# Designed miniproteins, single chains, continued (3), part 99

Each design is a single chain, and the fold is of that chain. pLDDT is the mean over its residues in the fold that is shown.

## One batch from the design tools (miniprotein)

Design m11649
Fold by ESMFold2-Fast:
Structure m11649 (fold): chain A 100 residues (1-100)
Amino acid sequence: MSPVQHINRMISTLVVTTRDVIQSQTDSQRQQVIQQGQQQMNIILQQISQSVSPGIYQQIQQVVNTVMQALSDPSRSDQQIRDVVRSGVGQMTQIINQIQ
């Protein structure tokens, strides 16, 4: 796959995981969704690492880590989580434009 396709899969995975976290009715369900999302993101990150420069990989990894930290932080509101994810998606979209 192209680097752009891997980054688009990461964006989709972040958006879906965030939606499912916010829609979770229990802390147990929320943690399970976070764990499943993180496993999928780690697989995509490994694919990205093989297809982009180390600098671009570091930027994407930082965005993913920031989003995952926000999803895992019980002190953050759903709105604060959505704002972090929108910012992260925006940064990844800019990275796609940089490498095209």
Scores: mean pLDDT 86

Design m11650
Fold by ESMFold2-Fast:
Structure m11650 (fold): chain A 61 residues (1-61)
Amino acid sequence: MYVGAAVYRGEAYEVVVDGDEVTVRKAKNEEEYEEALRRGRETGPEGQRKAQSAAAELLVD
């Protein structure tokens, strides 16, 4: 499992990847977005990039 943060079209999102399950959820406020960024840093650059890519696939058609 890893967590990341993504920004799409001015909206902030939390991304969680757990095995084959990907969850993208809109951050309710700046505090939730900062928390997602913090967790993403713990995951490392590879996990963060994968979270960003997953968010891109789900948010951009």
Scores: mean pLDDT 68

Design m11651
Fold by ESMFold2-Fast:
Structure m11651 (fold): chain A 96 residues (1-96)
Amino acid sequence: VDKYLEELRRLVEEAIELLLKAASPEQQPQAERLAELMREGVRLIESGENAVEGAGLVLGALLQGIELLSPEAAEELARLLDRIADAASNVLKALS
């Protein structure tokens, strides 16, 4: 579990950094809220008690980030979404 959690955490932080860097000044408050939701989702997955809710929170925030950003940045975030979904799935399977 720890190895999959470390990978998930790394990928989510990479997605947060991309989101915050790519967001316009007008989008920054929403990007910061989405970053907080992604971090909370990882925390819930790490606890094991609300792992499915945590995964939903991470993926939902990523999808909102994709809609928020320019097409180029959205495409890069979408590639991270696929990797994060795989990592989250691996964590959930390991917790089962």
Scores: mean pLDDT 83

Design m11652
Fold by ESMFold2-Fast:
Structure m11652 (fold): chain A 70 residues (1-70)
Amino acid sequence: MRLSFEELTQKILDILSEEPDKKYSPAELAKRVGASRSAVTRALNALEKAGLVAVERTPRGRRYRLAWNA
């Protein structure tokens, strides 16, 4: 299944807003939205540049959450 970029971006924001304190990996988000990891990573990069999501570096890799000012 292939989601449009706008649809994918909105679904990611919806997931993050359901649990604002939870941090998600790109792989976890890809599974939940039914998209490829590369598509999710591109959407997350765009959302980070827009200030809508925050990224955290952890020993397990990058984790993403809703930005508190989104």
Scores: mean pLDDT 77

Design m11653
Fold by ESMFold2-Fast:
Structure m11653 (fold): chain A 60 residues (1-60)
Amino acid sequence: MGELYRAVAPVPDTGPGDLALRPGELVEVLEEVDEEYWLVRSLATGREGRVPKAYLEPVA
């Protein structure tokens, strides 16, 4: 498993390849896409997509 992060706020699906997240949802970081977006997998749904890293905090 990659590093675990948690959504600090609701993340909307705003474009192709983006992943919507609920506050408190846990994600596994798969890849750093660029300086603003990470490719993550939701632990709750198993879905993958890009999320702005500013909405994520490390779980430890």
Scores: mean pLDDT 78

Design m11654
Fold by ESMFold2-Fast:
Structure m11654 (fold): chain A 61 residues (1-61)
Amino acid sequence: SAFEEALARLEELREEALRRGDEEMAKGIDKAIQQAKKLAAQGDLEGALLVVEIAEHEFRR
């Protein structure tokens, strides 16, 4: 699904942040992933996808 693909991309960004020792970025990404999963669990797939896309935009600079 689009949500699963977007989560996978965000998780890849988290792994990259951890590899370079950027703990703050990794924590920020983790919080976004947790929030998106919480929204998806509540049935808000649109909100979950939006959270992932905003985080991806913020952390892909």
Scores: mean pLDDT 83

Design m11655
Fold by ESMFold2-Fast:
Structure m11655 (fold): chain A 86 residues (1-86)
Amino acid sequence: MTVVLTLKNATVGAALLAMGGAVDAELHGGRVSSEVSGDTFTFTVEDASEEGAKAVEAAARGIARGGGSVEIKQEGDTITITVDAG
């Protein structure tokens, strides 16, 4: 599956958590690419395993618990996660 994580209003802590999720997904066999535009970070994980996808979702939920919001949507083989850190 493909997982796209978009982190908006990134703090240093939120960016590190998102990166940790992306790294965990790569260790579970995914291919990670990243794009940065200002304080918006987008991580795309291609060929994500179920474990890798859960790691990215856990990171996004962790950021949201720190005072932000998270929206998760699945359409076919694509999971889109949008997290706003504040």
Scores: mean pLDDT 85

Design m11656
Fold by ESMFold2-Fast:
Structure m11656 (fold): chain A 89 residues (1-89)
Amino acid sequence: LSEEVRREVDIAMVMMSLSIVKLEAEKLEDEKKKEEAIKLAEEAMRALEREDLEKALEYLERLKEVLKDDPESVRLVENSIRVVKELLE
């Protein structure tokens, strides 16, 4: 695969993971935590669409902190952080 195609596929996979994280966040009982998590996921997705990988990482790291008590969401966010960091290399 070309670097360009790999980048597009990686970004698409992160976008899918964040969509799942948003769905899981909708089930949170803490309304403030839910709203913050959804907002951060959407901001990360917007940054990825702009290919602003540095901003995407900032939002993903904050999202991980907000969701730290949800192991499934943390795993998805950590995998997303790893992929975005690889794209910055």
Scores: mean pLDDT 84

Design m11657
Fold by ESMFold2-Fast:
Structure m11657 (fold): chain A 62 residues (1-62)
Amino acid sequence: SRADELIAVLRDDSLPTQVIEEAARELAKLAGGDIAGLRAYLKHVLQLPDERVELAVKAAEE
């Protein structure tokens, strides 16, 4: 699914920050703008580093 592709981008440490931010914004739109749910998913389900979670959430809030 498109969501799975975006999650793969968020997990990839080799990608530029701009690509991560764009993936986070698109994933937030697919989640209907639920930023709190996105934060919880990235942190507790995917177990991403706090720095990556904050980068994604900040981009999604824009």
Scores: mean pLDDT 83

Design m11658
Fold by ESMFold2-Fast:
Structure m11658 (fold): chain A 60 residues (1-60)
Amino acid sequence: AAARARAAAEAAARAAEAEGQPSMADFLRTLVDRGAERAAVDFALAHGTPAVRAAAEEAL
């Protein structure tokens, strides 16, 4: 569970960087570093672009 959430959050962060959203990528990585992988995934799904959301969903 935690490993999938971490992979999903990292995938979402990479997608955000690719789309020119470094603030979102940095925020997602900060949540992962704090052990809040599920919160990072939930944030990406709620506030991410379609590409960021798709990256998170594919990794889950």
Scores: mean pLDDT 81

Design m11659
Fold by ESMFold2-Fast:
Structure m11659 (fold): chain A 95 residues (1-95)
Amino acid sequence: AAQLTDVTITGTATGGMGPITLSGAPDGNYSVALVDPATGKAVGVGTVAVQDGKGTGGIYRAGANGTYDIYVSKADVRLGEAPKGVVAQGTATVT
């Protein structure tokens, strides 16, 4: 399975971002969702680009400080949607 490094998102509630690092996925572009565990819905979105088996990208903060689930998918994800076609999952801390 593809692996996602745990993510820290810092900054203000609307201006914060966190770097995404993904390994073990095929080359291409992927969607990233920051998911509220209480609702199962995306409260932040981003992208990761994979080249030569390693991906880099970012996700924007959209929520209060706390612990969130983070998902990487080949399918697009929008705010308020549940992620589909998940290829990697991890944890994000918003500070």
Scores: mean pLDDT 73

Design m11660
Fold by ESMFold2-Fast:
Structure m11660 (fold): chain A 61 residues (1-61)
Amino acid sequence: MSAEEAEAAALAAHPGWRVVASLPLPDGYILILERQVGDETEYRVLMYEDGDEAVRDLGPW
């Protein structure tokens, strides 16, 4: 999966979030998502590794 495909998959799974950072790893990507909820900003960390069929949700930051 490319970084673009990983970002698209992440956004499809997390409507209302946006990708604010994409960090390349030797064998994958870390994606940092941001969402505004009222007066609060929430962050979420996702990971994709080469050979994965889906982006993994590592939880809130």
Scores: mean pLDDT 75

Design m11661
Fold by ESMFold2-Fast:
Structure m11661 (fold): chain A 63 residues (1-63)
Amino acid sequence: SKELRDLILELIGLELRKIGLELDLERLEKEGAPEEEIERIREEIERLEKEIKELREKIKKLE
């Protein structure tokens, strides 16, 4: 179904964004970025993890 396809594509997009933020976090920690900047990125990663979990649950309901 179109709905299932669109959810899977959104999931792939969120997973890729999370990987990008994890790489950015590693770089910022290595460079000694301010704690506030590092914490902001960590919070964004946690938000993405919650969205990914919710989206995976939606996908399972449509299988």
Scores: mean pLDDT 87

Design m11662
Fold by ESMFold2-Fast:
Structure m11662 (fold): chain A 66 residues (1-66)
Amino acid sequence: SAEAEYERGLRLYAEGRLDEAIAAFERAIALDPTFAKAWERLGEILEGLGRHEEAARAFARAAELR
């Protein structure tokens, strides 16, 4: 489920496994594109990695869904 992939992403992020966390949040979004929390977390990680344009798009999607 989208929530299970989101929770998996949170665990991977806590472990510092950033690429795997991104993949898990992307799977959550693929399962539920309206999952605002997954977009927000994806944006935070992408911004931390210097992927600012991708982060901005993720944050914009999260804002549109709230």
Scores: mean pLDDT 86

Design m11663
Fold by ESMFold2-Fast:
Structure m11663 (fold): chain A 51 residues (1-51)
Amino acid sequence: SSKDKVLELAKELFRIMGEITELQLANAPEEEIEKLRKKAKEVIKEMDALE
């Protein structure tokens, strides 16, 4: 339940972080990278709420 949800959120966070890295390597616009950073922060906040 809560542990399973944390694991799924951790997987989502990992995917977002990987996507940020790919965009940085592709010299994507900073605005697109910032959107993903904000999404990562939301995932972290949701994980913290499950503690």
Scores: mean pLDDT 84

Design m11664
Fold by ESMFold2-Fast:
Structure m11664 (fold): chain A 60 residues (1-60)
Amino acid sequence: MFSATLTFPNADLAQAIASKLKELFPEADVTVKGTDLTISTDLTPEKAIALVLTAIGLSL
């Protein structure tokens, strides 16, 4: 089990990235609280980080 919290500069960006993560990996538990995005998954940390970076790239 892997869990990480990422802080974004604004809530709109955090929500957009969360939406992309849910589309790309629906098995991951993604929660947004203000500017903070928490992801919980059974993936390795390396794979989880790669998915987050992909979602950020698709949202920018």
Scores: mean pLDDT 75

Design m11665
Fold by ESMFold2-Fast:
Structure m11665 (fold): chain A 90 residues (1-90)
Amino acid sequence: SEAEELLRKGSVAANAGKYDEAIRYYEKALEIDPENVDAWILLGLAYLRKGDYEKAIEAFEKALKVAPDSMKPTIERLLEEARRKLEAAR
């Protein structure tokens, strides 16, 4: 699908450290499928690696809202990490 191809391109950009490019691809994927849990997680991770902790928290909270129960513990751990990093940066 178009959304899956955008996520693939975003992941390639993220692996190259091009987080702003990765974020743009993930946002486009979410415009197509706003319920895509993987896209919200990848967006949060890209913001986390960029040091934009507040936006990482927002993305992980959205991921948690649309996630199946099986994925919630992993997303909650990422959310806690982002919150810890935000507090340390203040």
Scores: mean pLDDT 90

Design m11666
Fold by ESMFold2-Fast:
Structure m11666 (fold): chain A 78 residues (1-78)
Amino acid sequence: LSEELWREVEAALLAIRAAVHDNIAKQYEKQGKFDEAAKHYEEAARDYELAASVSPNPEQFQKAAEELRKKAEDVRKK
């Protein structure tokens, strides 16, 4: 496998981990556990930011990270 392909695999794995944190955050938000939800939204955003940094197509990951950081801020206000 080429180095570029491994970078794409790395970005994909980071995005999968981000999606897991996003789902955990949504579960906590539904339970009214807003601080725990915010923490997991922040972890998801961080993983998407890392995916963007290694991906040849960072735009989708950067947008997802921005949305999740906004969700973290919004749930912390509840």
Scores: mean pLDDT 86

Design m11667
Fold by ESMFold2-Fast:
Structure m11667 (fold): chain A 90 residues (1-90)
Amino acid sequence: MYVEPPKRIVERAKKLGIPEEVLKKAWEYYLKGEKAFKEKKYAEAVEYYKKALELYPEFIEADTALGILYIMKALGLLDEEAVKLLEEIK
């Protein structure tokens, strides 16, 4: 199901000079990451949030989601594949 970005997300991206097509693709990756996270597919969630941030580095929602995954890593709550993908982020 296609879910358009909320007005607040669109307005923030415009303020930062992010093209609409880039925002739509980053948002699509973010939603895929959110779905994977809810399904406890943390490795897939990491990959999708990374792709969203590669397109839109200032995408605070995707950055916050990765931050939560880093906290989960510190608490030993992630599988080895997700830990490995987080370590590749920089």
Scores: mean pLDDT 81

Design m11668
Fold by ESMFold2-Fast:
Structure m11668 (fold): chain A 72 residues (1-72)
Amino acid sequence: MKVEELAKEAEEHLKKAIEALKAGDLATAEKHAALAEKKLKEAVKLAEEKGDYELAEEIVRRVQELVAEGAA
């Protein structure tokens, strides 16, 4: 898979996890959070393997921004 495709999938699952958490659906939140973590790890690993450390850092920052928005 391409790094950006994995990163996009991670962001989409994270958004679904945050929405489920706000709705009180812990089971759905846990499922999507686990999928987001898996895709994020794959995206970061692939970016690092290609030597694109800036992209790896950007992906992590985008995910952190989504988590911060969800916590607000």
Scores: mean pLDDT 80

Design m11669
Fold by ESMFold2-Fast:
Structure m11669 (fold): chain A 55 residues (1-55)
Amino acid sequence: SAAAEAARYAAEGARLASQKRYEEAVEKFRKALELDPEYAVARWNLAEAEEGLRR
């Protein structure tokens, strides 16, 4: 399902962000939100990863 795929992308993004691979993490979180725009956790994690890119 789209919800399961969105969750999978968000999980991959979180893993990449924990490795400080913020550009790749942002890409994964954007994919999650493309599948589920209401995915609050993915939206919040996207903002945090984008903040990581500014440092």
Scores: mean pLDDT 84

Design m11670
Fold by ESMFold2-Fast:
Structure m11670 (fold): chain A 81 residues (1-81)
Amino acid sequence: SMADFEREVASLKAALPEYEAMADRAGELTPSQAASLIAAVDLAYITAEYAHSLGVPGAKEVADRLRAIRDRLVAAYEASL
């Protein structure tokens, strides 16, 4: 399943601009929408980190960017509570 993780990392990399745009608009989300988006980004981050541990090229860059997006979303969500 290394090939599955390589495909997943490529898909996540392609989706990064959309996640970044969503983080820029985090203040427009309801708390429920924000929590759902955080959960999705957390899953993506865990997937990229695991792929990095398996030696998938580029996975660390994707994981680092997802972590930054996650931290922005969490900060916005906590500020809205």
Scores: mean pLDDT 86

Design m11671
Fold by ESMFold2-Fast:
Structure m11671 (fold): chain A 68 residues (1-68)
Amino acid sequence: SEEEELEKLLKELEELIKKGEEAGETASELAKEAVENAKKNTEEGRKKAIEALRKLKELLEAKKAAAA
């Protein structure tokens, strides 16, 4: 389900941010905006939040791999 996928992405993203303690203010801000969109409890909002979180996760993973 979209809710389950969102929760999984949020958990993975939280872990990535925590491991990269100073991953950047922008990453934290984007995560916060995604959560806020999900909180609106609309189908469109949830889909947008999931997409944003996926992109953010990929960005953080790529940055982590490059920067070590």
Scores: mean pLDDT 65

Design m11672
Fold by ESMFold2-Fast:
Structure m11672 (fold): chain A 74 residues (1-74)
Amino acid sequence: SEKEKKIQEIEELLKKAEEALKKGDIDSAQKQVNEAAWLFHEMVEQGLLSEKEAAELHERIARIYRKIRDAKAA
């Protein structure tokens, strides 16, 4: 399904962002999470996600943004 495919794409981008953070590559992590956030926004606009699914994906994306913010502040 379109929904399942796009969720998988977001999860792959978040995985790449976490791998980049583990290596200290903040710029790469920022690029990956920005792409994930953009795809998430598209899915929300298309009404593809339930409220719970949207909240869960939003929190996963927000967690990566918080890690990037904290890494930049150090």
Scores: mean pLDDT 86

Design m11673
Fold by ESMFold2-Fast:
Formats: structure tokens, sequence, C-alpha cells
Structure m11673 (fold): chain A 82 residues (1-82)
């Protein structure tokens, strides 16, 4: 099974990809590999020295992961930290 990844950049640009496994497995892996700043249901926020989509976050950036387990879609948003 494959999870669809939608990556949203700070400028609102979108790109799509796929990863192996389910959205639940992707969420569990992200939580195991990162110390999240917050977890709210299906949304996980990463700040500090974390990585989003292979890009290292700067002090001005945060990563927001949203998991749709029913549709098997992971949305990864790179947002400014304000």
Amino acid sequence: METTIVFVGKDGSESTGVTAGTAKQAKDAILADNTPASVDGNTVTITGEGYVGGKKLTDDEQGVYTFDEEKNVLTVSLLPKK
C-alpha cells in the first residue's frame, strides 16, 4: 500500500509524491523520529532542528503534517514560524 504525499511550500507551491505503507505508519514513524512541538488529533507540528520533506527547518520555519488515514494521504506543509 502507498501513501500519497502532498508537499506545500511557504510560497503555496504544491508537489506530490508517494511513500510506502499507510498514513498511520507514516504518522507513527514521524512521531518516533521527531519530538513534536504539538500533536492535535491527525495534525503533528515539528519545530526547531527537525526535517520536513528532506529539508532542514530554519528557526523561522515549522512543519505541519496532516494525516488522512481513510484516504491514505499525508499533507506536509512548510510554514513560517510566527
Scores: mean pLDDT 68

Design m11674
Fold by ESMFold2-Fast:
Structure m11674 (fold): chain A 65 residues (1-65)
Amino acid sequence: KEEKIEKLSKLLTRLVIEKGTNVLTKEEIEEALRKAGFSEEEIEIVVKEGEGKTASEVMEIVKKL
């Protein structure tokens, strides 16, 4: 779990820097979570709660899984 969270954190940080905004789309959240090795069920929960939220808020949702 911790390894996946660290990988996700790095992916989201890079994405925020590259796109110039900390608000993530549903597709960006899904792709980052899949790359970090989360299950489809975990991705569904995080996307449902995290769509339109900041990268930091998405990380807090993931930490509560």
Scores: mean pLDDT 78

Design m11675
Fold by ESMFold2-Fast:
Structure m11675 (fold): chain A 68 residues (1-68)
Amino acid sequence: MEEVKELLKEAIEAIKNGDLEKALQLLSEAISLSSKDQELVNKLLKAQQAIINGDLEEAIKLLEEILK
């Protein structure tokens, strides 16, 4: 969980910096590490989809909710 949280923090920073390719890569790694937690995987997939759709504010909000 600690490594997943670190990846999500880096993903949020990447989104804020406009580095969407890095953000998607970090989320893919977080999803891979979270494969046993289906609820977490589903939330991460939602955040990834928001980035793909250009809803960056929604993506950041979803990731911040996971970090709580």
Scores: mean pLDDT 83

Design m11676
Fold by ESMFold2-Fast:
Structure m11676 (fold): chain A 69 residues (1-69)
Amino acid sequence: QKQQDLDNLTLASEIAAEVYRKLLDEGYDRETAARMALAASNAAITALDQGMSPEEARKVAEEAARKAA
């Protein structure tokens, strides 16, 4: 469980970093992009903990980020 929790946290962190980079490339400022990326991180870890695939977790994370704007 602890190893899986760590793996999920690492992957969620990677997804959040990618979302943050993408938002900056889209023209969001750093503060807004950071808030949106935080929402993405929370959504990604929840999705991964529920057994969703990394690809599904990424989609859920992007949707959560967009709603946080």
Scores: mean pLDDT 81

Design m11677
Fold by ESMFold2-Fast:
Structure m11677 (fold): chain A 66 residues (1-66)
Amino acid sequence: SLESKAASYYAAGQILDVAGELEGDPELYRAAAETYRKAHELYEKSGNTDLAAEVKARADEVEARA
């Protein structure tokens, strides 16, 4: 389902976000933001507005670090 795909992208984004924090690498934050943006798009399409908003906030936050 779209929601299951969104959850997979959200998990992948979280892994990249943590990697960016541990390595101090702006490219990993950019990758995390892009991955979160994909999760956001999929949650929006699935009608899961709460998770879409949460993931968007995460994407905005890590983009600010990159």
Scores: mean pLDDT 86

Design m11678
Fold by ESMFold2-Fast:
Structure m11678 (fold): chain A 104 residues (1-104)
Amino acid sequence: SREELEELFEKLLSTAKQQEVPSWAVLNEFLIKAKEQLSLEELEIAGEILTKALQKQPIPIDLFNSLTSESQETIVQILKEIIKKLEEEGKKFVNSLPNKLIIL
């Protein structure tokens, strides 16, 4: 639901801020995990949604709802995994990123 997605993004943002992890590192980790599970079109939509959330802009729920239920669940699972990684690694999260940034 919209409320569940908003709560998940609020937790992601608060955890990243607490651990002093920049938004670009969170976005890059998401794109790396998502590219193996989503089509290019779905990845672009997911990246747009996450970018809006990281910028504290309204979440484009219509874009999220345009995805299949399977792809929606995949995005939610990846976000939960990133939150867990942020909690476990903290500031070291940035050091675990690949040598190249993924820009979409």
Scores: mean pLDDT 78

Design m11679
Fold by ESMFold2-Fast:
Order: sequence, then C-alpha cells, then structure tokens
Structure m11679 (fold): chain A 55 residues (1-55)
Amino acid sequence: MEEKLKEISELMKKLEKNPKVSEEEIQRAEREVVRHVTLGKYDEAIEIIKKLLEK
C-alpha cells in the first residue's frame, strides 16, 4: 500500500510537468485518483495517470 501511494505521488508529479496535459486534465485526474485511492483501488488510480502520460 505505502509503495503504491508513493508511485501515485511520483506519477502525479510527472503529469504536472507534462506540457501536453492541460491544467483541467490534471485537476480531473487528481480528483479521480483521490476517489479511487479512498476506495482502495490503487491500481486503477495508477492506470488513470499512466493513460494521461501516454502521448
């Protein structure tokens, strides 16, 4: 669990630095990630971020 939360944090930092991802997309992803993490769906949260990083 701790390792997955760290991975999510690192991926979110990469998403924020990606010039092809809009501020609105980052805010939406952040809300979706928080929701999935709250439900214990860490792998789904990671997948959301990874899909946005694929360009």
Scores: mean pLDDT 78

Design m11680
Fold by ESMFold2-Fast:
Structure m11680 (fold): chain A 78 residues (1-78)
Amino acid sequence: MKEVVDAIIEALKKLPKYATREQVLEALDEVAKKHKITPEASRAIAEGLNRAGEKTGPDKIDVDELVEALREAAEKYG
Protein backbone atom coordinates (compact mmCIF):
# COMPACT_ATOMS: atom_id res chain seq x y z
CA MET A 1 0.00 0.00 0.00
CA LYS A 2 2.64 2.62 0.95
CA GLU A 3 4.39 2.27 -2.46
CA VAL A 4 1.09 2.83 -4.33
CA VAL A 5 0.05 5.79 -2.14
CA ASP A 6 3.54 7.34 -2.50
CA ALA A 7 3.27 6.95 -6.31
CA ILE A 8 -0.15 8.66 -6.28
CA ILE A 9 1.19 11.53 -4.13
CA GLU A 10 4.17 12.03 -6.50
CA ALA A 11 1.83 12.07 -9.53
CA LEU A 12 -0.45 14.61 -7.81
CA LYS A 13 2.52 16.86 -6.89
CA LYS A 14 3.11 17.38 -10.64
CA LEU A 15 -0.35 19.03 -10.92
CA PRO A 16 -1.10 22.70 -10.14
CA LYS A 17 -2.31 23.45 -6.57
CA TYR A 18 -5.92 23.75 -7.83
CA ALA A 19 -6.20 20.94 -10.37
CA THR A 20 -9.30 20.06 -12.38
CA ARG A 21 -11.11 16.80 -11.52
CA GLU A 22 -10.03 15.55 -14.98
CA GLN A 23 -6.34 16.22 -14.21
CA VAL A 24 -6.60 14.38 -10.87
CA LEU A 25 -8.38 11.40 -12.48
CA GLU A 26 -5.76 11.23 -15.28
CA ALA A 27 -2.94 11.20 -12.68
CA LEU A 28 -4.68 8.40 -10.75
CA ASP A 29 -5.24 6.42 -13.98
CA GLU A 30 -1.54 6.72 -14.90
CA VAL A 31 -0.54 5.28 -11.48
CA ALA A 32 -3.14 2.50 -11.84
CA LYS A 33 -1.55 1.44 -15.17
CA LYS A 34 1.85 0.93 -13.46
CA HIS A 35 0.75 -0.22 -9.97
CA LYS A 36 -1.95 -2.58 -8.75
CA ILE A 37 -4.54 -0.59 -6.79
CA THR A 38 -5.33 -2.67 -3.69
CA PRO A 39 -8.69 -2.45 -1.84
CA GLU A 40 -6.86 -0.53 0.92
CA ALA A 41 -5.42 1.99 -1.57
CA SER A 42 -8.84 2.32 -3.24
CA ARG A 43 -10.47 3.15 0.13
CA ALA A 44 -7.71 5.70 0.89
CA ILE A 45 -8.22 7.36 -2.53
CA ALA A 46 -12.01 7.52 -2.07
CA GLU A 47 -11.68 9.03 1.44
CA GLY A 48 -9.07 11.55 0.24
CA LEU A 49 -11.15 12.67 -2.76
CA ASN A 50 -14.29 13.06 -0.61
CA ARG A 51 -12.45 15.19 1.98
CA ALA A 52 -10.69 17.36 -0.65
CA GLY A 53 -13.99 17.87 -2.51
CA GLU A 54 -15.64 19.31 0.63
CA LYS A 55 -13.06 22.15 0.74
CA THR A 56 -12.35 22.87 -2.94
CA GLY A 57 -15.63 24.20 -4.37
CA PRO A 58 -17.28 23.09 -7.61
CA ASP A 59 -14.56 23.31 -10.30
CA LYS A 60 -11.21 22.35 -8.79
CA ILE A 61 -9.51 20.10 -6.25
CA ASP A 62 -6.96 21.49 -3.77
CA VAL A 63 -4.05 19.11 -4.43
CA ASP A 64 -2.34 19.87 -1.07
CA GLU A 65 -5.56 18.96 0.79
CA LEU A 66 -5.92 15.78 -1.29
CA VAL A 67 -2.30 14.77 -0.56
CA GLU A 68 -2.77 15.28 3.22
CA ALA A 69 -6.09 13.38 3.17
CA LEU A 70 -4.39 10.49 1.32
CA ARG A 71 -1.56 10.40 3.89
CA GLU A 72 -4.08 10.28 6.76
CA ALA A 73 -6.16 7.57 5.05
CA ALA A 74 -3.00 5.52 4.30
CA GLU A 75 -2.06 5.59 8.02
CA LYS A 76 -5.61 4.43 8.87
CA TYR A 77 -5.68 1.56 6.30
CA GLY A 78 -1.95 0.65 6.16
Scores: mean pLDDT 73

Design m11681
Fold by ESMFold2-Fast:
Structure m11681 (fold): chain A 71 residues (1-71)
Amino acid sequence: MELVEKLKDPDPQVRIEAAREIGKLGGLEEAVGPLIDIVKNDPSDAVRGAAAHALGNIGPELVRRYVAERA
């Protein structure tokens, strides 16, 4: 999905918009990993905030599944 690719864009504004759009959609399982990576590692506070908000909107089930596969 193009939104997941936009989460890797060099422009922080593009990453913020992609995270917001994913959050509005209720999330994508394939976006959970990229969003978690952004929350942990993105240099922009605004981008990290947008990703954290999107993960909250996605809900705990998809996040738990992703974490369980890596634990």
Scores: mean pLDDT 74

Design m11682
Fold by ESMFold2-Fast:
Structure m11682 (fold): chain A 73 residues (1-73)
Amino acid sequence: SVAAEAKKIEKELYEKLKPLAEEFIEKGEPEELKKEIAKKAAEFFEEKAKKEKDPELKELLEKLAKFARELAK
């Protein structure tokens, strides 16, 4: 199902971003780390959208990528 696939994508993104969040807490570089997290999230959603065959999920991933790109500015 689309919901099950979305949950897998969510977990994969969480695993990729967790180390950056831990670095944020430890090194105190909040502005740079927030921008880097947003950039990596955008790249992640863009790559997933390219490979996605479900049109509804593809559209959602493209919207999330665009949103993350705006946050990285």
Scores: mean pLDDT 77

Design m11683
Fold by ESMFold2-Fast:
Structure m11683 (fold): chain A 71 residues (1-71)
Amino acid sequence: MPKVTEPSLVETPIGLTDAGNLVVVKVGDKIYILQTEAKTYEEIEKGVKEYFESLGINPEEVEVLMIIPAA
């Protein structure tokens, strides 16, 4: 099971809402929770990667840990 190593969250422009899929992303020792309306893993991964690249973060350090689908 994925572990939370750091109790730190970052608000992102992608949004943290109760609608759409929630994505748990690990960047180094930091955990980010993002929300996306992307339909597939490929679109989610692409969007997350592009978002962190826009912040100057190396995409190789960005890893999708889990996707929580909207009920």
Scores: mean pLDDT 66

Design m11684
Fold by ESMFold2-Fast:
Structure m11684 (fold): chain A 56 residues (1-56)
Amino acid sequence: EEEIVENMIKRLKEISEKYDKETAKKYADRFIKIAEQTLSPELVEKLKKEAEEILK
């Protein structure tokens, strides 16, 4: 499960670098929705915090 979050974080960094922050925000929203349905609340919060840092 932690590997899923780490992969999502890595992907968001790649999207932010290759495209733009707006595109990365759309992917972050999608990843967070998936995480909320499948992962623990602690992992969802970790993903949200990391996404905020990437999207600053």
Scores: mean pLDDT 79

Design m11685
Fold by ESMFold2-Fast:
Structure m11685 (fold): chain A 76 residues (1-76)
Amino acid sequence: KEKEAKELYEKGLKLYNEEKYKEAAELFEKAAELAEEVDPHSELTVKSLRGLAKAYKDLGDYEKAKEYYKRAEEAE
């Protein structure tokens, strides 16, 4: 689960850098779900939630972006 979450996060980050924000959001969401199952306060969980929030912001979904940024802060 942890290794799978990390791989999904890294793939999501690559897609985000290619400006494929919707696809990046899907991978960051899956990474966050798996990372939270392992440790809801881990660095991977925080990074995945921040990645998801940033992807939603770039997609123009500011409400979801705000929600996931808040969840990332709470996970720290």
Scores: mean pLDDT 83

Design m11686
Fold by ESMFold2-Fast:
Parts: sequence; C-alpha cells; structure tokens
Structure m11686 (fold): chain A 64 residues (1-64)
Amino acid sequence: MEEKLKKAHELLTEAQRALAAGDVDRAIELFRKAAIYAGSLDDPEVREKLLAEIGELLRQARAA
C-alpha cells in the first residue's frame, strides 16, 4: 500500500474508534485529515472512491 493510502486508512480507523467512543468532534477532525491524504492520491479511481467513503462517514458523524 502506498504511504498516502496507508495514512488515509490509519486516520479512518482512528476516526471510527473516536466515533465509537462518542467523541464526534475528534472523529470529524480525523475524517478531514483522512480526506486530505485521500485527495493527494495519484490514482483518480482510488482517490474518488476513498473520498466518497470519507464523505459518507463524515455525514454520519455530523448526524450523530
């Protein structure tokens, strides 16, 4: 896995842990950081898919 993709997934995992713990503000910040790494990916297909996933998770976190 390329370093940027690995960082994006690590941040997604941390964000989901924060969300499970009820720390919505921390989860949102971690999802936003994950989106920055995802947006930096060279593969447009992987980038678009991961950004869409992060966007959906952000919507869920904001609704919680």
Scores: mean pLDDT 81

